# Ledger of designs, part 90: designed miniproteins, single chains, continued (2)

Each design is a single chain, and the fold is of that chain. pLDDT is the mean over its residues in the fold that is shown.

## One batch from the design tools (miniprotein)

Design m6981
Fold by ESMFold2-Fast:
Structure m6981 (fold): chain A 78 residues (1-78)
Amino acid sequence: MTPEEIEEYRKLFAEIDKDGDGTIDAAELKEYLESLGLNLSDEEVEQIIAAVDRDGDGTIDFEEFLRMQEAIREGLAA
């Protein structure tokens, strides 16, 4: 990722993180994905979190968010 892309993802992360706790929970992630036109179930959102959540706390930190965005980009490019 370029420094410019990281800056944009940081801004996006802060906008999604409505609680301001430095993590994104399942509800915040679902709202974000719905804003992109992705009609995912609660179970599908939880599966995404489980795939990137290394700590098993049920939330996504900024490093995990960047990994998720990279994986989505790679999936859309394939």
Scores: mean pLDDT 73

Design m6982
Fold by ESMFold2-Fast:
Structure m6982 (fold): chain A 62 residues (1-62)
Amino acid sequence: GAIVATALFSYTASTADELSFNSGDVLEVTEKLDATWWKATSLTTGETGLVPADHLAVVAES
């Protein structure tokens, strides 16, 4: 199911596979690859990429 998370901190992507986001952005987590990195789509920009899990607070799960 889809997981909705809010960014606690801003993040700047260091590789093409990573997603940049700002604090307060809402992200849909599509896959939890491991404890450190998740795959997510920004609901602000529509872009998809890898995000650091420790920058996110899960707010809803379906």
Scores: mean pLDDT 82

Design m6983
Fold by ESMFold2-Fast:
Structure m6983 (fold): chain A 60 residues (1-60)
Amino acid sequence: SQLQQQIRDFFRTVLGLPDEAVDLALEGRYVEAARLSIDVDEDTAVSLAEAAGVDLDELR
């Protein structure tokens, strides 16, 4: 949808996140989104891992 594309464009431009990570997070797949975000923006990866109820270090 146009809204999802705008969200992807924002996170890509501001945080450098790949579209796949944003899509996974929007689907509630926070563990997988955190794994893709860890090498791009660690603060975002931590937030996504916490949303899934896991520690980021367990995903390394």
Scores: mean pLDDT 76

Design m6984
Fold by ESMFold2-Fast:
Structure m6984 (fold): chain A 66 residues (1-66)
Amino acid sequence: RVGDSSEDVKALQAFLVQQGLLSPDAAIDGVFGPQTEAAVKAFQKLAGLPVDGIFGPATQQALERA
């Protein structure tokens, strides 16, 4: 979610850049900002998950399977 910050968010941001869902110009800073939220929503849509922009257990499981 927006405002979240952790090493997991940095790993998520790196993954989203690799998938082309997050701009390479976006700072991989571990802060769950609007750009990261939009990329998470795009990933959730592609993975068939509810599009809520939250990096929760369902999204984490889908990322582990990707």
Scores: mean pLDDT 69

Design m6985
Fold by ESMFold2-Fast:
Structure m6985 (fold): chain A 99 residues (1-99)
Amino acid sequence: DEEKRAYNEKNRLFGALMKAIMDGDEEKALEYLKKLLAAGGDVNAANPDLQNRTALHIAAEYGLKKVVEALLAAGADPNAKDSFGRTPADLAKEAGHYE
């Protein structure tokens, strides 16, 4: 029950982080990232509903520079590949960010 509660909280926080990034809400994204890390969540977790993209992939795609910097400081892998073999930098370039 405790293990299941911890798992559900990490999944909730991960989903909330991803939603905040996609909403362009940098302050809320940074808040959820702090909570996820405090809960022992994996900053490199891939979301199967988003082509196995990590939070860093989505933050880079949406051009949230402060969130990208915070994720990298937290140990996010800048070389992580999604289901199409794209890195966060590849998605940022395709979206017109960090070119």
Scores: mean pLDDT 81

Design m6986
Fold by ESMFold2-Fast:
Structure m6986 (fold): chain A 89 residues (1-89)
Amino acid sequence: FDRLIQEVQGKDEAFFREAFRLFDKDGNGYISAEEFTTVMGHIMRNMGQNPTEAELQDMIREADIDGDGQINFEEFVTMMTRMMKDHEE
């Protein structure tokens, strides 16, 4: 997983699709908000970050504009690119 994150940094859409596939267990084109929170929490902890539950929930609200608890591929890419930009500096 950590290796995959490093691969998607500076890479094209194909790598984001592979990352999304790992979390889209049912193959329906959506990741649940709970699943996204769990995954992002693991990523950030592995990077030496300790995100609060509130911070993870804020990220979900930004990705899940409709508030339906489902994150599609476009929303996932938006959140991943935002996270990567925050760490580019």
Scores: mean pLDDT 63

Design m6987
Fold by ESMFold2-Fast:
Structure m6987 (fold): chain A 59 residues (1-59)
Amino acid sequence: MILGVAGKDYTAKNSDELSLKKGDVVEILREVDENHLLVKSLKTGKTGLVPKEVLEKAG
């Protein structure tokens, strides 16, 4: 399992994206394109797209 941590607050800009708060831990499921990851929030269980710049790799 690849984990990421939100380095900043992010508000979803469309229905395919996931909103995160700084410090939220996510499971990185897949790279969708050069700028976006499909992730699952461990806090809420929701999945969605997040810009790569929002996340830092943990572990």
Scores: mean pLDDT 80

Design m6988
Fold by ESMFold2-Fast:
Structure m6988 (fold): chain A 63 residues (1-63)
Amino acid sequence: AKPVLARVLRDVPKLLPTSLELKKGELVEVLKEVNENWWLAKSLTTGETGYVPRNALEVLSDL
């Protein structure tokens, strides 16, 4: 399957030990839609994997 990419819409602080710290405009690969509030993603900037608030992401389909 093609990777699902998403753009970070706003700065995201490290909220949990297992969450990602992200800056507005960074790209992540969406690995799993865990629930309606949190997705598991991989930062393309750092290569780290962790949870991200769903409302901070814009999905870039089919690019």
Scores: mean pLDDT 80

Design m6989
Fold by ESMFold2-Fast:
Structure m6989 (fold): chain A 73 residues (1-73)
Amino acid sequence: TSQSQQYKDQAQKNIEKAKEAVKKGDVETAKKYLKEAKDNIQKVIDLGDYAGAQSLAPPYHEAMKAVQEAEKK
């Protein structure tokens, strides 16, 4: 599984980078990585790897929540 695995790996890396950016207070960078992760997950879905996309949903949602909390004033 070359293409689907590549997008899953990219999604995981982007989720990790988004969480790291939030920890550093860089909300703008975190949002960019979160968007890239979402795009990677969509590519996994487009390839029919629904199980792979489902496995990425929990870490993606946690990163999304972290970004939303960081945007709170």
Scores: mean pLDDT 85

Design m6990
Fold by ESMFold2-Fast:
Structure m6990 (fold): chain A 80 residues (1-80)
Amino acid sequence: MEKAKELLKAAREGNVEEVKKLIDSGADINARDENGLTAAHVAALNGNEEIYDLLVKAGADLSAKDSNGYTVEELRELRK
């Protein structure tokens, strides 16, 4: 499931074009890294509203908790 790792990397780098390609190619939108972060968590942490919006439209689980118990929405509030 390498597309999930690529999606997380693209979200960390702020690469909107790569995020779009990976979503279109069927990447697992809700895949989690070693810290329990999804691509939506990463977009929220980085304040990348365009990537965040793309992931929400693709069906990202905003209630997903990372390894520290934070939801995507809670991380977005902390990084406003």
Scores: mean pLDDT 79

Design m6991
Fold by ESMFold2-Fast:
Structure m6991 (fold): chain A 69 residues (1-69)
Amino acid sequence: DELKKELLKKIGEILNIIGDIIELEKKLKELKENGGDPKEIEELEKKIKELEEKLKKLKEELDKLETEL
């Protein structure tokens, strides 16, 4: 079933983005703990926010696909 394949693909994309967020959050924590550059901290926070917004959209798409199953 094509819809089930799309569902699994979206789940995989979601997991990859979660992994990216975790990596960036670790970097952010290290910079904050070690007195890193405030600009670099702001850039990482913006990147994390962007990924969180992408994650939200993918979850919304996943919910729509579940309705079609």
Scores: mean pLDDT 82

Design m6992
Fold by ESMFold2-Fast:
Structure m6992 (fold): chain A 79 residues (1-79)
Amino acid sequence: MKVVGLVVLPLPFAVGDEVEVSVFTPEGVETRRAVIVEKGPTEVLVEDPETGERYVIRIVQLDPSLSSSALGVVFEDPE
């Protein structure tokens, strides 16, 4: 999958939560709104409600003692 962005996920999070995704574009980094549609053990699926585009976010916890947020790497939806 291609990396298309990054997101900081507030903990805890749930299906229906809105997140701001930092998307990599030719003009730089853009912030886009997305909604959590599905929650998995290591990843979440988000959808842009305006376009219907879906992204997979892989959760990366850089510090286990940091309990308030997790860093996610954003990928294009796998076929």
Scores: mean pLDDT 72

Design m6993
Fold by ESMFold2-Fast:
Parts: structure tokens; C-alpha cells; sequence
Structure m6993 (fold): chain A 83 residues (1-83)
């Protein structure tokens, strides 16, 4: 139980770190890297969600985490396309 929560937190930190890198790349005009980092953020968000469910967290919370990351990726792709 403790191990699953630790893994979930580690993956959430990685997801946030990659999301921050994506936003930075987008602001710097590096649209290819912005999308790449946003995709990595979604990947880690999905891993975090899986471990949250294994730790006994509400599956709805896990679903919201993934949906939030998917929406962030969509917005970054749309911003990159407009440039």
C-alpha cells in the first residue's frame, strides 16, 4: 500500500515536471519539444493514476488526473498548430 502511494507521487511529480517543460518549450517557440514533453506528461499521469487505484484511491480521481493531462496535451497541440 505505502509503496503504491510512493510510486503514484513519484509519477505525479514527473508528470508535472514534463508539463512545465512543455509550457516552457511552447513559450520559447520549440513546438516539437512542447508536444513531446506534453506526451511524456500524459504518460506519467497515466502511470500515476494506475498506482493511485492500486493504493485504494477513488477510480474517479485517477480518471480526472488522466483527463486533465489529455486536455493539457490537446491545448499544447492546438497552440503548436497555430504557430
Amino acid sequence: MEEYRKKALEYLQKADEYYQQAVKALREGDYEKAVEYAEKALEYAKKAARYLVKSGADPKLAEQIVESAENALKKIKEAAEKA
Scores: mean pLDDT 84

Design m6994
Fold by ESMFold2-Fast:
Structure m6994 (fold): chain A 107 residues (1-107)
Amino acid sequence: MDELLEKFEALLKEEDKDGDGTITGEELKKVLESFGRNYTDEEIQKFIDFFDKDGDGKIDYKDFVNGFQSIFGLEVDGKETPEIRYLMYSTLLGYTDEEYKELLSKV
């Protein structure tokens, strides 16, 4: 778990062109795609909206990494949407859209 989060943070730092500790949606999309996942602009925007506390269209990548750690059983923010949880699981655990939908489906 920690190794994946460290790698993720390192890739976010490489995409941080301004060195200000924040990332844009395009930079986030590149990092996420480097894990072999295809994301829509709408899915990337949901990550930005969830973590963007300042309303500037960027997220602090440390807040982003800490959010992922919370999902793995430290503390889950009650403001998480199913879509944000899906994007976190698909990114770090390698779940496909189909696999995640099976976990959520009551069949």
Scores: mean pLDDT 61

Design m6995
Fold by ESMFold2-Fast:
Structure m6995 (fold): chain A 126 residues (1-126)
Amino acid sequence: GLSAEQLAAINAADADGRTPLHLAAAAGDLEKVKELLANGADVNARDDRGLTPLHLAAAAGHLEVVELLLANGADVNARSTRPDDIGLTPLHLAAMAGHEEVVALLLANGADPNAQTKAGLTPADL
Protein backbone atom coordinates (compact mmCIF):
# COMPACT_ATOMS: atom_id res chain seq x y z
CA GLY A 1 0.00 0.00 0.00
CA LEU A 2 0.98 3.64 -0.42
CA SER A 3 2.21 5.77 2.50
CA ALA A 4 0.28 8.94 3.44
CA GLU A 5 3.14 10.98 1.92
CA GLN A 6 2.89 9.02 -1.36
CA LEU A 7 -0.90 9.58 -1.48
CA ALA A 8 -0.41 13.33 -0.86
CA ALA A 9 2.27 13.44 -3.60
CA ILE A 10 0.09 11.84 -6.35
CA ASN A 11 -1.39 15.19 -7.50
CA ALA A 12 1.24 17.54 -6.04
CA ALA A 13 2.42 20.06 -8.65
CA ASP A 14 6.00 21.23 -9.14
CA ALA A 15 7.10 24.84 -9.86
CA ASP A 16 5.75 24.51 -13.46
CA GLY A 17 2.38 23.07 -12.32
CA ARG A 18 3.41 19.54 -13.44
CA THR A 19 2.07 16.58 -11.47
CA PRO A 20 3.84 13.17 -11.26
CA LEU A 21 1.47 11.99 -14.03
CA HIS A 22 2.70 14.80 -16.35
CA LEU A 23 6.32 13.72 -15.73
CA ALA A 24 5.64 9.97 -16.16
CA ALA A 25 3.65 10.64 -19.39
CA ALA A 26 6.43 12.86 -20.81
CA ALA A 27 9.03 10.16 -19.96
CA GLY A 28 6.97 7.30 -21.46
CA ASP A 29 7.06 5.46 -18.11
CA LEU A 30 4.06 3.19 -18.76
CA GLU A 31 4.29 1.34 -15.41
CA LYS A 32 4.47 4.62 -13.44
CA VAL A 33 1.47 5.98 -15.42
CA LYS A 34 -0.48 2.78 -14.52
CA GLU A 35 0.51 3.12 -10.83
CA LEU A 36 -0.44 6.82 -10.63
CA LEU A 37 -3.83 6.34 -12.36
CA ALA A 38 -4.63 3.33 -10.10
CA ASN A 39 -3.92 5.59 -7.09
CA GLY A 40 -6.27 8.43 -8.16
CA ALA A 41 -4.02 10.71 -10.23
CA ASP A 42 -6.04 13.33 -12.14
CA VAL A 43 -5.76 12.21 -15.79
CA ASN A 44 -6.75 15.74 -16.95
CA ALA A 45 -4.46 17.74 -14.60
CA ARG A 46 -3.17 20.95 -16.24
CA ASP A 47 0.26 22.51 -15.86
CA ASP A 48 0.95 26.28 -15.94
CA ARG A 49 0.57 26.24 -19.76
CA GLY A 50 -2.71 24.31 -19.60
CA LEU A 51 -0.97 21.15 -20.88
CA THR A 52 -2.37 17.79 -19.75
CA PRO A 53 -0.43 14.49 -19.44
CA LEU A 54 -1.96 13.53 -22.83
CA HIS A 55 -0.34 16.62 -24.48
CA LEU A 56 3.10 15.57 -23.15
CA ALA A 57 2.76 11.87 -24.10
CA ALA A 58 1.53 12.84 -27.61
CA ALA A 59 4.39 15.34 -28.12
CA ALA A 60 6.92 12.64 -27.12
CA GLY A 61 5.30 9.89 -29.27
CA HIS A 62 4.63 7.50 -26.35
CA LEU A 63 1.90 5.45 -28.08
CA GLU A 64 1.12 3.00 -25.22
CA VAL A 65 0.96 5.87 -22.66
CA VAL A 66 -1.40 7.83 -24.99
CA GLU A 67 -3.62 4.71 -25.28
CA LEU A 68 -3.67 4.20 -21.48
CA LEU A 69 -4.47 7.89 -20.77
CA LEU A 70 -7.36 7.84 -23.30
CA ALA A 71 -8.71 4.60 -21.74
CA ASN A 72 -8.72 6.43 -18.36
CA GLY A 73 -10.80 9.42 -19.57
CA ALA A 74 -8.16 11.83 -20.87
CA ASP A 75 -9.73 14.72 -22.82
CA VAL A 76 -8.55 14.03 -26.40
CA ASN A 77 -9.38 17.66 -27.38
CA ALA A 78 -7.81 19.42 -24.37
CA ARG A 79 -6.39 22.83 -25.37
CA SER A 80 -3.30 24.53 -23.99
CA THR A 81 -4.01 27.83 -22.19
CA ARG A 82 -2.02 30.36 -20.11
CA PRO A 83 0.58 31.76 -20.34
CA ASP A 84 0.73 31.30 -24.17
CA ASP A 85 -3.01 30.58 -24.74
CA ILE A 86 -2.31 29.29 -28.27
CA GLY A 87 -4.88 26.47 -28.04
CA LEU A 88 -2.66 23.48 -28.88
CA THR A 89 -4.39 20.07 -28.65
CA PRO A 90 -2.58 16.72 -28.23
CA LEU A 91 -3.20 16.16 -31.97
CA HIS A 92 -1.32 19.41 -32.86
CA LEU A 93 1.69 18.29 -30.78
CA ALA A 94 1.77 14.74 -32.23
CA ALA A 95 1.48 16.13 -35.80
CA MET A 96 4.23 18.74 -35.24
CA ALA A 97 6.56 15.98 -33.95
CA GLY A 98 5.69 13.59 -36.84
CA HIS A 99 4.34 10.82 -34.57
CA GLU A 100 2.05 9.22 -37.20
CA GLU A 101 0.87 6.27 -35.03
CA VAL A 102 -0.08 8.66 -32.17
CA VAL A 103 -1.89 10.93 -34.70
CA ALA A 104 -3.89 7.90 -35.95
CA LEU A 105 -4.74 6.79 -32.38
CA LEU A 106 -5.88 10.31 -31.36
CA LEU A 107 -8.08 10.60 -34.49
CA ALA A 108 -9.61 7.15 -33.76
CA ASN A 109 -10.50 8.46 -30.26
CA GLY A 110 -12.34 11.60 -31.48
CA ALA A 111 -9.55 14.17 -31.86
CA ASP A 112 -10.71 17.16 -33.94
CA PRO A 113 -8.50 17.38 -37.09
CA ASN A 114 -9.87 20.92 -37.69
CA ALA A 115 -8.99 22.35 -34.24
CA GLN A 116 -7.31 25.74 -34.77
CA THR A 117 -4.62 27.44 -32.70
CA LYS A 118 -4.94 31.23 -32.20
CA ALA A 119 -2.74 31.55 -35.32
CA GLY A 120 -5.36 29.56 -37.32
CA LEU A 121 -3.17 26.42 -37.67
CA THR A 122 -4.84 22.98 -37.76
CA PRO A 123 -3.01 19.68 -37.07
CA ALA A 124 -2.96 19.07 -40.87
CA ASP A 125 -0.96 22.34 -41.32
CA LEU A 126 1.83 20.96 -39.07
Scores: mean pLDDT 82

Design m6996
Fold by ESMFold2-Fast:
Structure m6996 (fold): chain A 82 residues (1-82)
Amino acid sequence: GMTHFEITKFGEAFRLFDKDGDGTITTEELGTVMRSLGQNPTEAELQDMINEVDADGDGTIDFPEFIVLMARKQHDFIQLIE
């Protein structure tokens, strides 16, 4: 599971890009948010993540969906270094 520190860090990054305060970011901003967190996803990886959370194609990602994506990326990173 995620630590309180990780949730806080991801929440701060999400809020920085949630300029309208509606609790969502655009799919186009996902790559920028990821890069701000020290990640460098490929366009293919971004598209896979978007397909998992934006099934209706509205072009937005809410905070719970974002946290799920970050949890998956953390798991992938751990597998890579072990």
Scores: mean pLDDT 69

Design m6998
Fold by ESMFold2-Fast:
Structure m6998 (fold): chain A 125 residues (1-125)
Amino acid sequence: MLDAAGVSIHELISAAGTGDLDRVKAMLDAGADVHMQDENGNTALHYAAAMGHLEIVKLLLDEYGADVNAQNNKGETALHLAARMGHTEIVKLLLERGADMNIKNKEGLTAKDLLIERGLAELTE
């Protein structure tokens, strides 16, 4: 579905997931909704965090007000995805921006559980 600027969520998430910082910024500056979700409930923040694009995660949170605790259709936040993928610097950034490590996904797992499984429990202390 197109937003008010004529940008599809698929264009925004593609740019966020591929690390195209300039394109993400151009679409958001053109009025794309940072809170837009795809058919799986994923936002640009979910894709940037899952794919390890730290600079895009910073941009979305600090300049465009992305919801750090937004949940997709699996109940997963950007913190769950970054923790599962082992993107340590993104995990640290999300926690510094108020990400809730105790939110449970549909499997009953928290981001804290995923960090412990990865041997990254120190990031929760």
Scores: mean pLDDT 84

Design m6999
Fold by ESMFold2-Fast:
Structure m6999 (fold): chain A 85 residues (1-85)
Amino acid sequence: DLEALRRRLAAGADVNARDELGLTPLHVAARRGDLETVRLLLEAGADVNARDLVAGLTPLDLALIMGHEEIVELLRAAGARLVEP
């Protein structure tokens, strides 16, 4: 939910906060193909190179796996690097 995320960030939530799998909000948005949420998180200073705790995947890795080309392009423009598994 983009509005719930926007409210959390406005309330001082850590944009890079990790869930129990080590996923950041940017990982989740990239996996889902949620372009608007990806843009919001990048504007809020999200770490584009954050790795999850299970497989070491970045948001860029998830966007590539899921075939979300526009998100791949946006993440690369923001400084994301291609990393092999």
Scores: mean pLDDT 78

Design m7000
Fold by ESMFold2-Fast:
Structure m7000 (fold): chain A 88 residues (1-88)
Amino acid sequence: AEFKEAFSLFDKDGDGTITTKELGTVMRSLGQNPTEAELQRMIMEVDADGDGTIDFPEFITMMIRMADTDGNGTVDFPEFLTMMARMS
């Protein structure tokens, strides 16, 4: 799926994580356009320990919230749920 492909473009070390600095760019490449305030809220919720990285399951969780917020996102909610099930 395109969100997994976008995530992998920024996974420089292949360890399954991206930096919080790259999160906005990844989301925009998927056709999402979060405000800086929305992006900061998502980062605070996902990266509560402040290590500066986000793994793929955390990324999917944020994309689900994005889909709920804008109502017309590039990736639909059932596709998010299917991808989350495959990660388990």
Scores: mean pLDDT 61

Design m7001
Fold by ESMFold2-Fast:
Structure m7001 (fold): chain A 150 residues (1-150)
Amino acid sequence: MEALRAAIAAGMDVNAADSLGVTPLHVAAANGDLEMVKLLIEAGADVNAQDIFGRTPLHLAARNGHLEIVELLIEAGADVNAQDIFGRTPLHLAALNGHLEIVELLLSQPGVDVNAQDINGRTALDLAEEAGHEEIVELLRAQPGIDLNG
């Protein structure tokens, strides 16, 4: 943390991406490093930066179950409907991985596309059903405007 603060003060480009398009914010979000996420956002990090797989920091936080980081990224203007190269949104990844509280948070956001389809035509509901996450299935089925296959 001290080293990162010193680097930012020295003019570090917080949006510098490696050869895979990975930024410091992607790493902090994936690792659950809440204090690093806060510092990077304050320093002007692009919360919607995409790696070579089209993944944003929000995708990584949602996939890995980091609820407080998901909250911070959304407050900072993260696109809740961003799609990776597989057509998956953060909602798809949270639902697939059984992160109920993150699914609840994403569904509460204005403009969330609950019916977004991945490259195989699967919604977050389809992925939750395939993975056996019964509480997430019930939550998604109860949403207004949800597309119920069958």
Scores: mean pLDDT 90

Design m7002
Fold by ESMFold2-Fast:
Structure m7002 (fold): chain A 120 residues (1-120)
Amino acid sequence: DEDVNATYGIHGWTPLHDAVADGDLERVRELLAAGADVNAKNSLGETPLHVAARHNAPLEILRLLLENGADVNAKDIYGNTPLHWAARFGASQENIDLLLENGADPNAKDKEGKTPADLA
């Protein structure tokens, strides 16, 4: 059994960050059931939900993270929310809609004063 909250590599990624980046729904479910911190931050301040938005993860992964208490408005070290990354990296409309339905702030500003719409 692995330490599900252990960080590794120069960027401090948890197994949950990697499973989300890989789009592995079953691994995400296993890690959350094993006590993975849904709001764990890597060295850039990115949560698993930031990674899901940036990688355009399957909708069910975003839903599972949000149902497990993911902070939809978490800010990375640059002030980016998951919605900023969804807009910048061209996430599906379904992923954007799910973030907005769960209280993502479309007017949130990063450290440069940019909203998610400014990055689209």
Scores: mean pLDDT 85

Design m7003
Fold by ESMFold2-Fast:
Structure m7003 (fold): chain A 150 residues (1-150)
Amino acid sequence: MPIRVAIIVADRRGERSGVTQFAEELKRRLAEEFPEIEVELVVLTEDASEEEIEKAIEVAKKADIIVLMSPIRDGRLSPIGVEVARRLAAEPELLATPMIIVGYSRRGEGREAVEEFGREFGAEAVIVGDPSTREETIDRVIEAIRKIAS
């Protein structure tokens, strides 16, 4: 059976964000390198409705692995990223579903705060990247997915 990966992007700028571009590249590489992985990508903005957030949660409930991606702003995940992480952690059906948190910073700042946040919400892995290390960060996320899938 294919392994299902839900990528949830939580960024104020949505489709126009560097985090969304990072998620699209991760999805492309997963599809090229691992044909047994099915990826569903959901993009949430700060203006996301409750219906849009609930749809992202329903995508996560169908996944074997969750990847939550958020920009790092002022040393923390975006407000919508924090909200989505709390909603995912509160879902009884997701208690056994491994979650990878990816914080994306313009300058690699906020690593410690994102790692602490990931520990609070029981993330299986926490990865922090920036635009200058994009390929290395994608490789680290793929390796985390592989280790969870093995």
Scores: mean pLDDT 83

Design m7004
Fold by ESMFold2-Fast:
Structure m7004 (fold): chain A 80 residues (1-80)
Amino acid sequence: SLLEAARNGDLEKVKELIEKGEDPNAVDPRTGLTALHLAALNGHKEIVELLKKYGADENAVDRGGFTAEEIAKAAGRKDL
């Protein structure tokens, strides 16, 4: 899935799934985490930029009310 590829840092898989019509704003129903949250949390900067290019919502919040930028900052990823 897009969420799994973003979590794992699989840039090629993320690109293929988006090009095949996967929603860049797809969410994990348990956590509310988007692909953007998962990429940012894990420091996958190239995937973060790719998702933004394809229309990922930077203002989407997880079940805790945190954006991808806020989660990345909490994890020490200040350059994302």
Scores: mean pLDDT 79

Design m7005
Fold by ESMFold2-Fast:
Structure m7005 (fold): chain A 62 residues (1-62)
Amino acid sequence: AEVGDLVEAIEDYEAKTPAELSFKKGDILEVLQEVSSDYLLVRNLKTGEEGLVPKSYVKTVE
């Protein structure tokens, strides 16, 4: 996903560190930065919260 892309959570996730974002399946997240091959920095559009999410838990919105 590129910066500005929307991704959708495919499963619930609980943050394991303060830098990570907790989210629910079906939440729409805006990609702010690709931090690594495994993690995106995103904003949850429902809550306005920002944090790191694992790429394996999200899919690009079509």
Scores: mean pLDDT 81

Design m7006
Fold by ESMFold2-Fast:
Structure m7006 (fold): chain A 92 residues (1-92)
Amino acid sequence: ELHVAAGRGDLEKVKELLAAGADVNAQDEDGFTPLHMAIMAGEVEVAKLLLENGADTSILVKPGASPLARAREAGDDELVERLERAGYRPVT
């Protein structure tokens, strides 16, 4: 459920689910986390909220995702910095 809310950009629902104890790093059947869903959907505000709640960026190194490229296209320097600090290397 957190994956669906993150992919839809539903900030209020994401906050509600996290407050209810949802696992910010829960993986779906394909191994994607809510953070991956938010970044791939271009939902920058949701991605930031997930990072603030301890989302593990190491899971985002899956081939074909290019989450950092999406963050750069969105023009969100804060999200790019958060991903880089967590060990995800930016593509310049």
Scores: mean pLDDT 68

Design m7007
Fold by ESMFold2-Fast:
Structure m7007 (fold): chain A 60 residues (1-60)
Amino acid sequence: GPKLYRAVKDFTGPAGVLLSFKKGDILEVLKELPNGMLLAKSLKTGETGLVGSNYVEQVA
């Protein structure tokens, strides 16, 4: 099934590179990058972007 992560804090970043989200938002992780960043899709907005692993926890 999809790899689901939950945001543990709010983040607002520059559009087009970093994904913005609020604490409690569910993100689907599409790819784990070699630098430890995650490429994720917000299930709330449908937008994709890079997420710092320190901002999320795996829930599924």
Scores: mean pLDDT 83

Design m7008
Fold by ESMFold2-Fast:
Formats: C-alpha cells, sequence, structure tokens
Structure m7008 (fold): chain A 77 residues (1-77)
C-alpha cells in the first residue's frame, strides 16, 4: 500500500514517529482487506518492528516479529 511505502520513506529519513503512524495505518487496512494471515500483513508487522527497535521499544518489536513469524509459518506446508 501507499501507506507502507510512506512508512519506508519516513523510516529511512529517521522520522520514526511518522513511520510508526504510517505502518500502523497500513497494518489496519491490510488486516481488514486481506485477513490476519496474509504475507503483506507479516511484511508490515516486520517493518513496524524495525521502527520500534529504532525507538528503543525492544519488547514491542520482538512481539511484532513473533506475530510475523507465526503468519509465515502458517502459510507454509
Amino acid sequence: TTLNNLGNVYSNQGKYDEAEESYQQALEIRKKLLGDEHPDVATTLNNLAAVYTAQGKLAEAEELRQQALEIKQRLEE
């Protein structure tokens, strides 16, 4: 989505608060349209986790990475 791409731009510029907001909006939209177990949802979760890591929110980042990993594992045979 455009919001996910916008989050990538903000993250690359060090604008982590704006990146977080953009990724959170992208995550909500992707979950509503694609369901919770879609590869694009896992991608957005990992992107948001990277932002949380940059902000020092390590526990929250790890939780999101675990959610993304679970989605990827459920999509595999």
Scores: mean pLDDT 82

Design m7009
Fold by ESMFold2-Fast:
Structure m7009 (fold): chain A 71 residues (1-71)
Amino acid sequence: MTDEEAEALFKEFDKDGDGVITKEELKAFLASKGQNLSDALVDFIIKQADKDGDGKIDYDEFKELILKSQR
C-alpha cells in the first residue's frame, strides 16, 4: 500500500478531520460496511494499533496496522 492510499483510507475514517480515529468512528465505519462488531472486539483492534495508550489511532499507528495485516 502506498502512503497516498493509506492517507486516503485514514481520511475516510477520520470524518471530523482531527487527525485521529476514535472507537466511535471505527465502529461507525465498520457498521457502514455491514460489520457489526462488539465493543470488546473494537477495543481489541484499537489496542493492537494504539502504541501511545490514548485509546485513539493516529495516522502512523493506522499505517502500521495496515502493514501488519498484509503479512
Scores: mean pLDDT 69

Design m7010
Fold by ESMFold2-Fast:
Structure m7010 (fold): chain A 59 residues (1-59)
Amino acid sequence: MKLAVALKDFESSSPDFLNFKKGDILEILEELGDDFVVAKSLTTGETGLVPKEYLEEIA
């Protein structure tokens, strides 16, 4: 399982994006090129697009 921590808060009104807060742990499900991933929030269980620049990979 590939995990990442959110480096800062992110909110979007778009239904395609995942909203999260700094320090939230996300599971990376797939990578969409260099800029985005599909991730699942371990806090809420929701899935959506996340900009990779908001994430730091963890073990």
Scores: mean pLDDT 82

Design m7011
Fold by ESMFold2-Fast:
Structure m7011 (fold): chain A 98 residues (1-98)
Amino acid sequence: MVDLGKKLLEAARAGQDDEVRILLANGADVNFAVTKELAEELDLPDSFIGSTPLHLAAMFGHKEIVEVLLKNGADVNAQDKFGRTPFDLAIMSGHEDI
């Protein structure tokens, strides 16, 4: 579901805990990845292509969202287009407490 996946990516990036929970309850794919087209629509750099909601939540330090995504089956080993995991992005962004 592209519309739910897009909203989940936006909510994870923005730190919207309640929205993330609602979208997952409505069947959003917890591992939905940023496509090239979505990166253009969301004004995200190409470096975010292949990023999952877990990548975005970890990069932006949204610990509660990281916990919700993991509880819903988010892949901790998912790699973006540069082979970076969500934890790699958390470290690079100074959010090592994730």
Scores: mean pLDDT 80

Design m7012
Fold by ESMFold2-Fast:
Structure m7012 (fold): chain A 102 residues (1-102)
Amino acid sequence: MEVDENGRTELHIAAENGDEGKVWEILRELENDPNALDIIGHRDKNGRTALHLAAINGHKEIADMLLGFLRSLEEKDPRATEILNHKDKDGKTALELYESLK
């Protein structure tokens, strides 16, 4: 997986920028990728996943896509649940930030 100087993947950048089309494209590629959990669960230098960044920036549709995809992986690997419980540098989980969008 390619990351920038801040440890961000292409998925992080798309989620931060509100690029729904790019997020959808990446998630389609991950659907049959055995490394999908490592990619979607990757944390940047601030401990943030792409879901954290989508939620922080108010991109509800992207946050819904990322959460839905991650939940679909829970049937195959319980590490998907662990990803949702990862705390960022501010002590916030992706789920706590996601709930703020409701």
Scores: mean pLDDT 81

Design m7013
Fold by ESMFold2-Fast:
Structure m7013 (fold): chain A 59 residues (1-59)
Amino acid sequence: MLRITGEDVRKGREYLGLSQRELAERVGVSQSTISAYESGKIPEMSPETARRFLEVAGE
């Protein structure tokens, strides 16, 4: 992925059937951080968080 948006995070999470809390625990961030990404309050993930998200969301 060139860039991970909040919509990408939300859709990936929903595809896996995870709550914001469950995704946060698997990625290693707070639930508030996932909520902030999905709402666009934080426009881009850090490279470390993006890598862990891709590991969780990958098939």
Scores: mean pLDDT 75

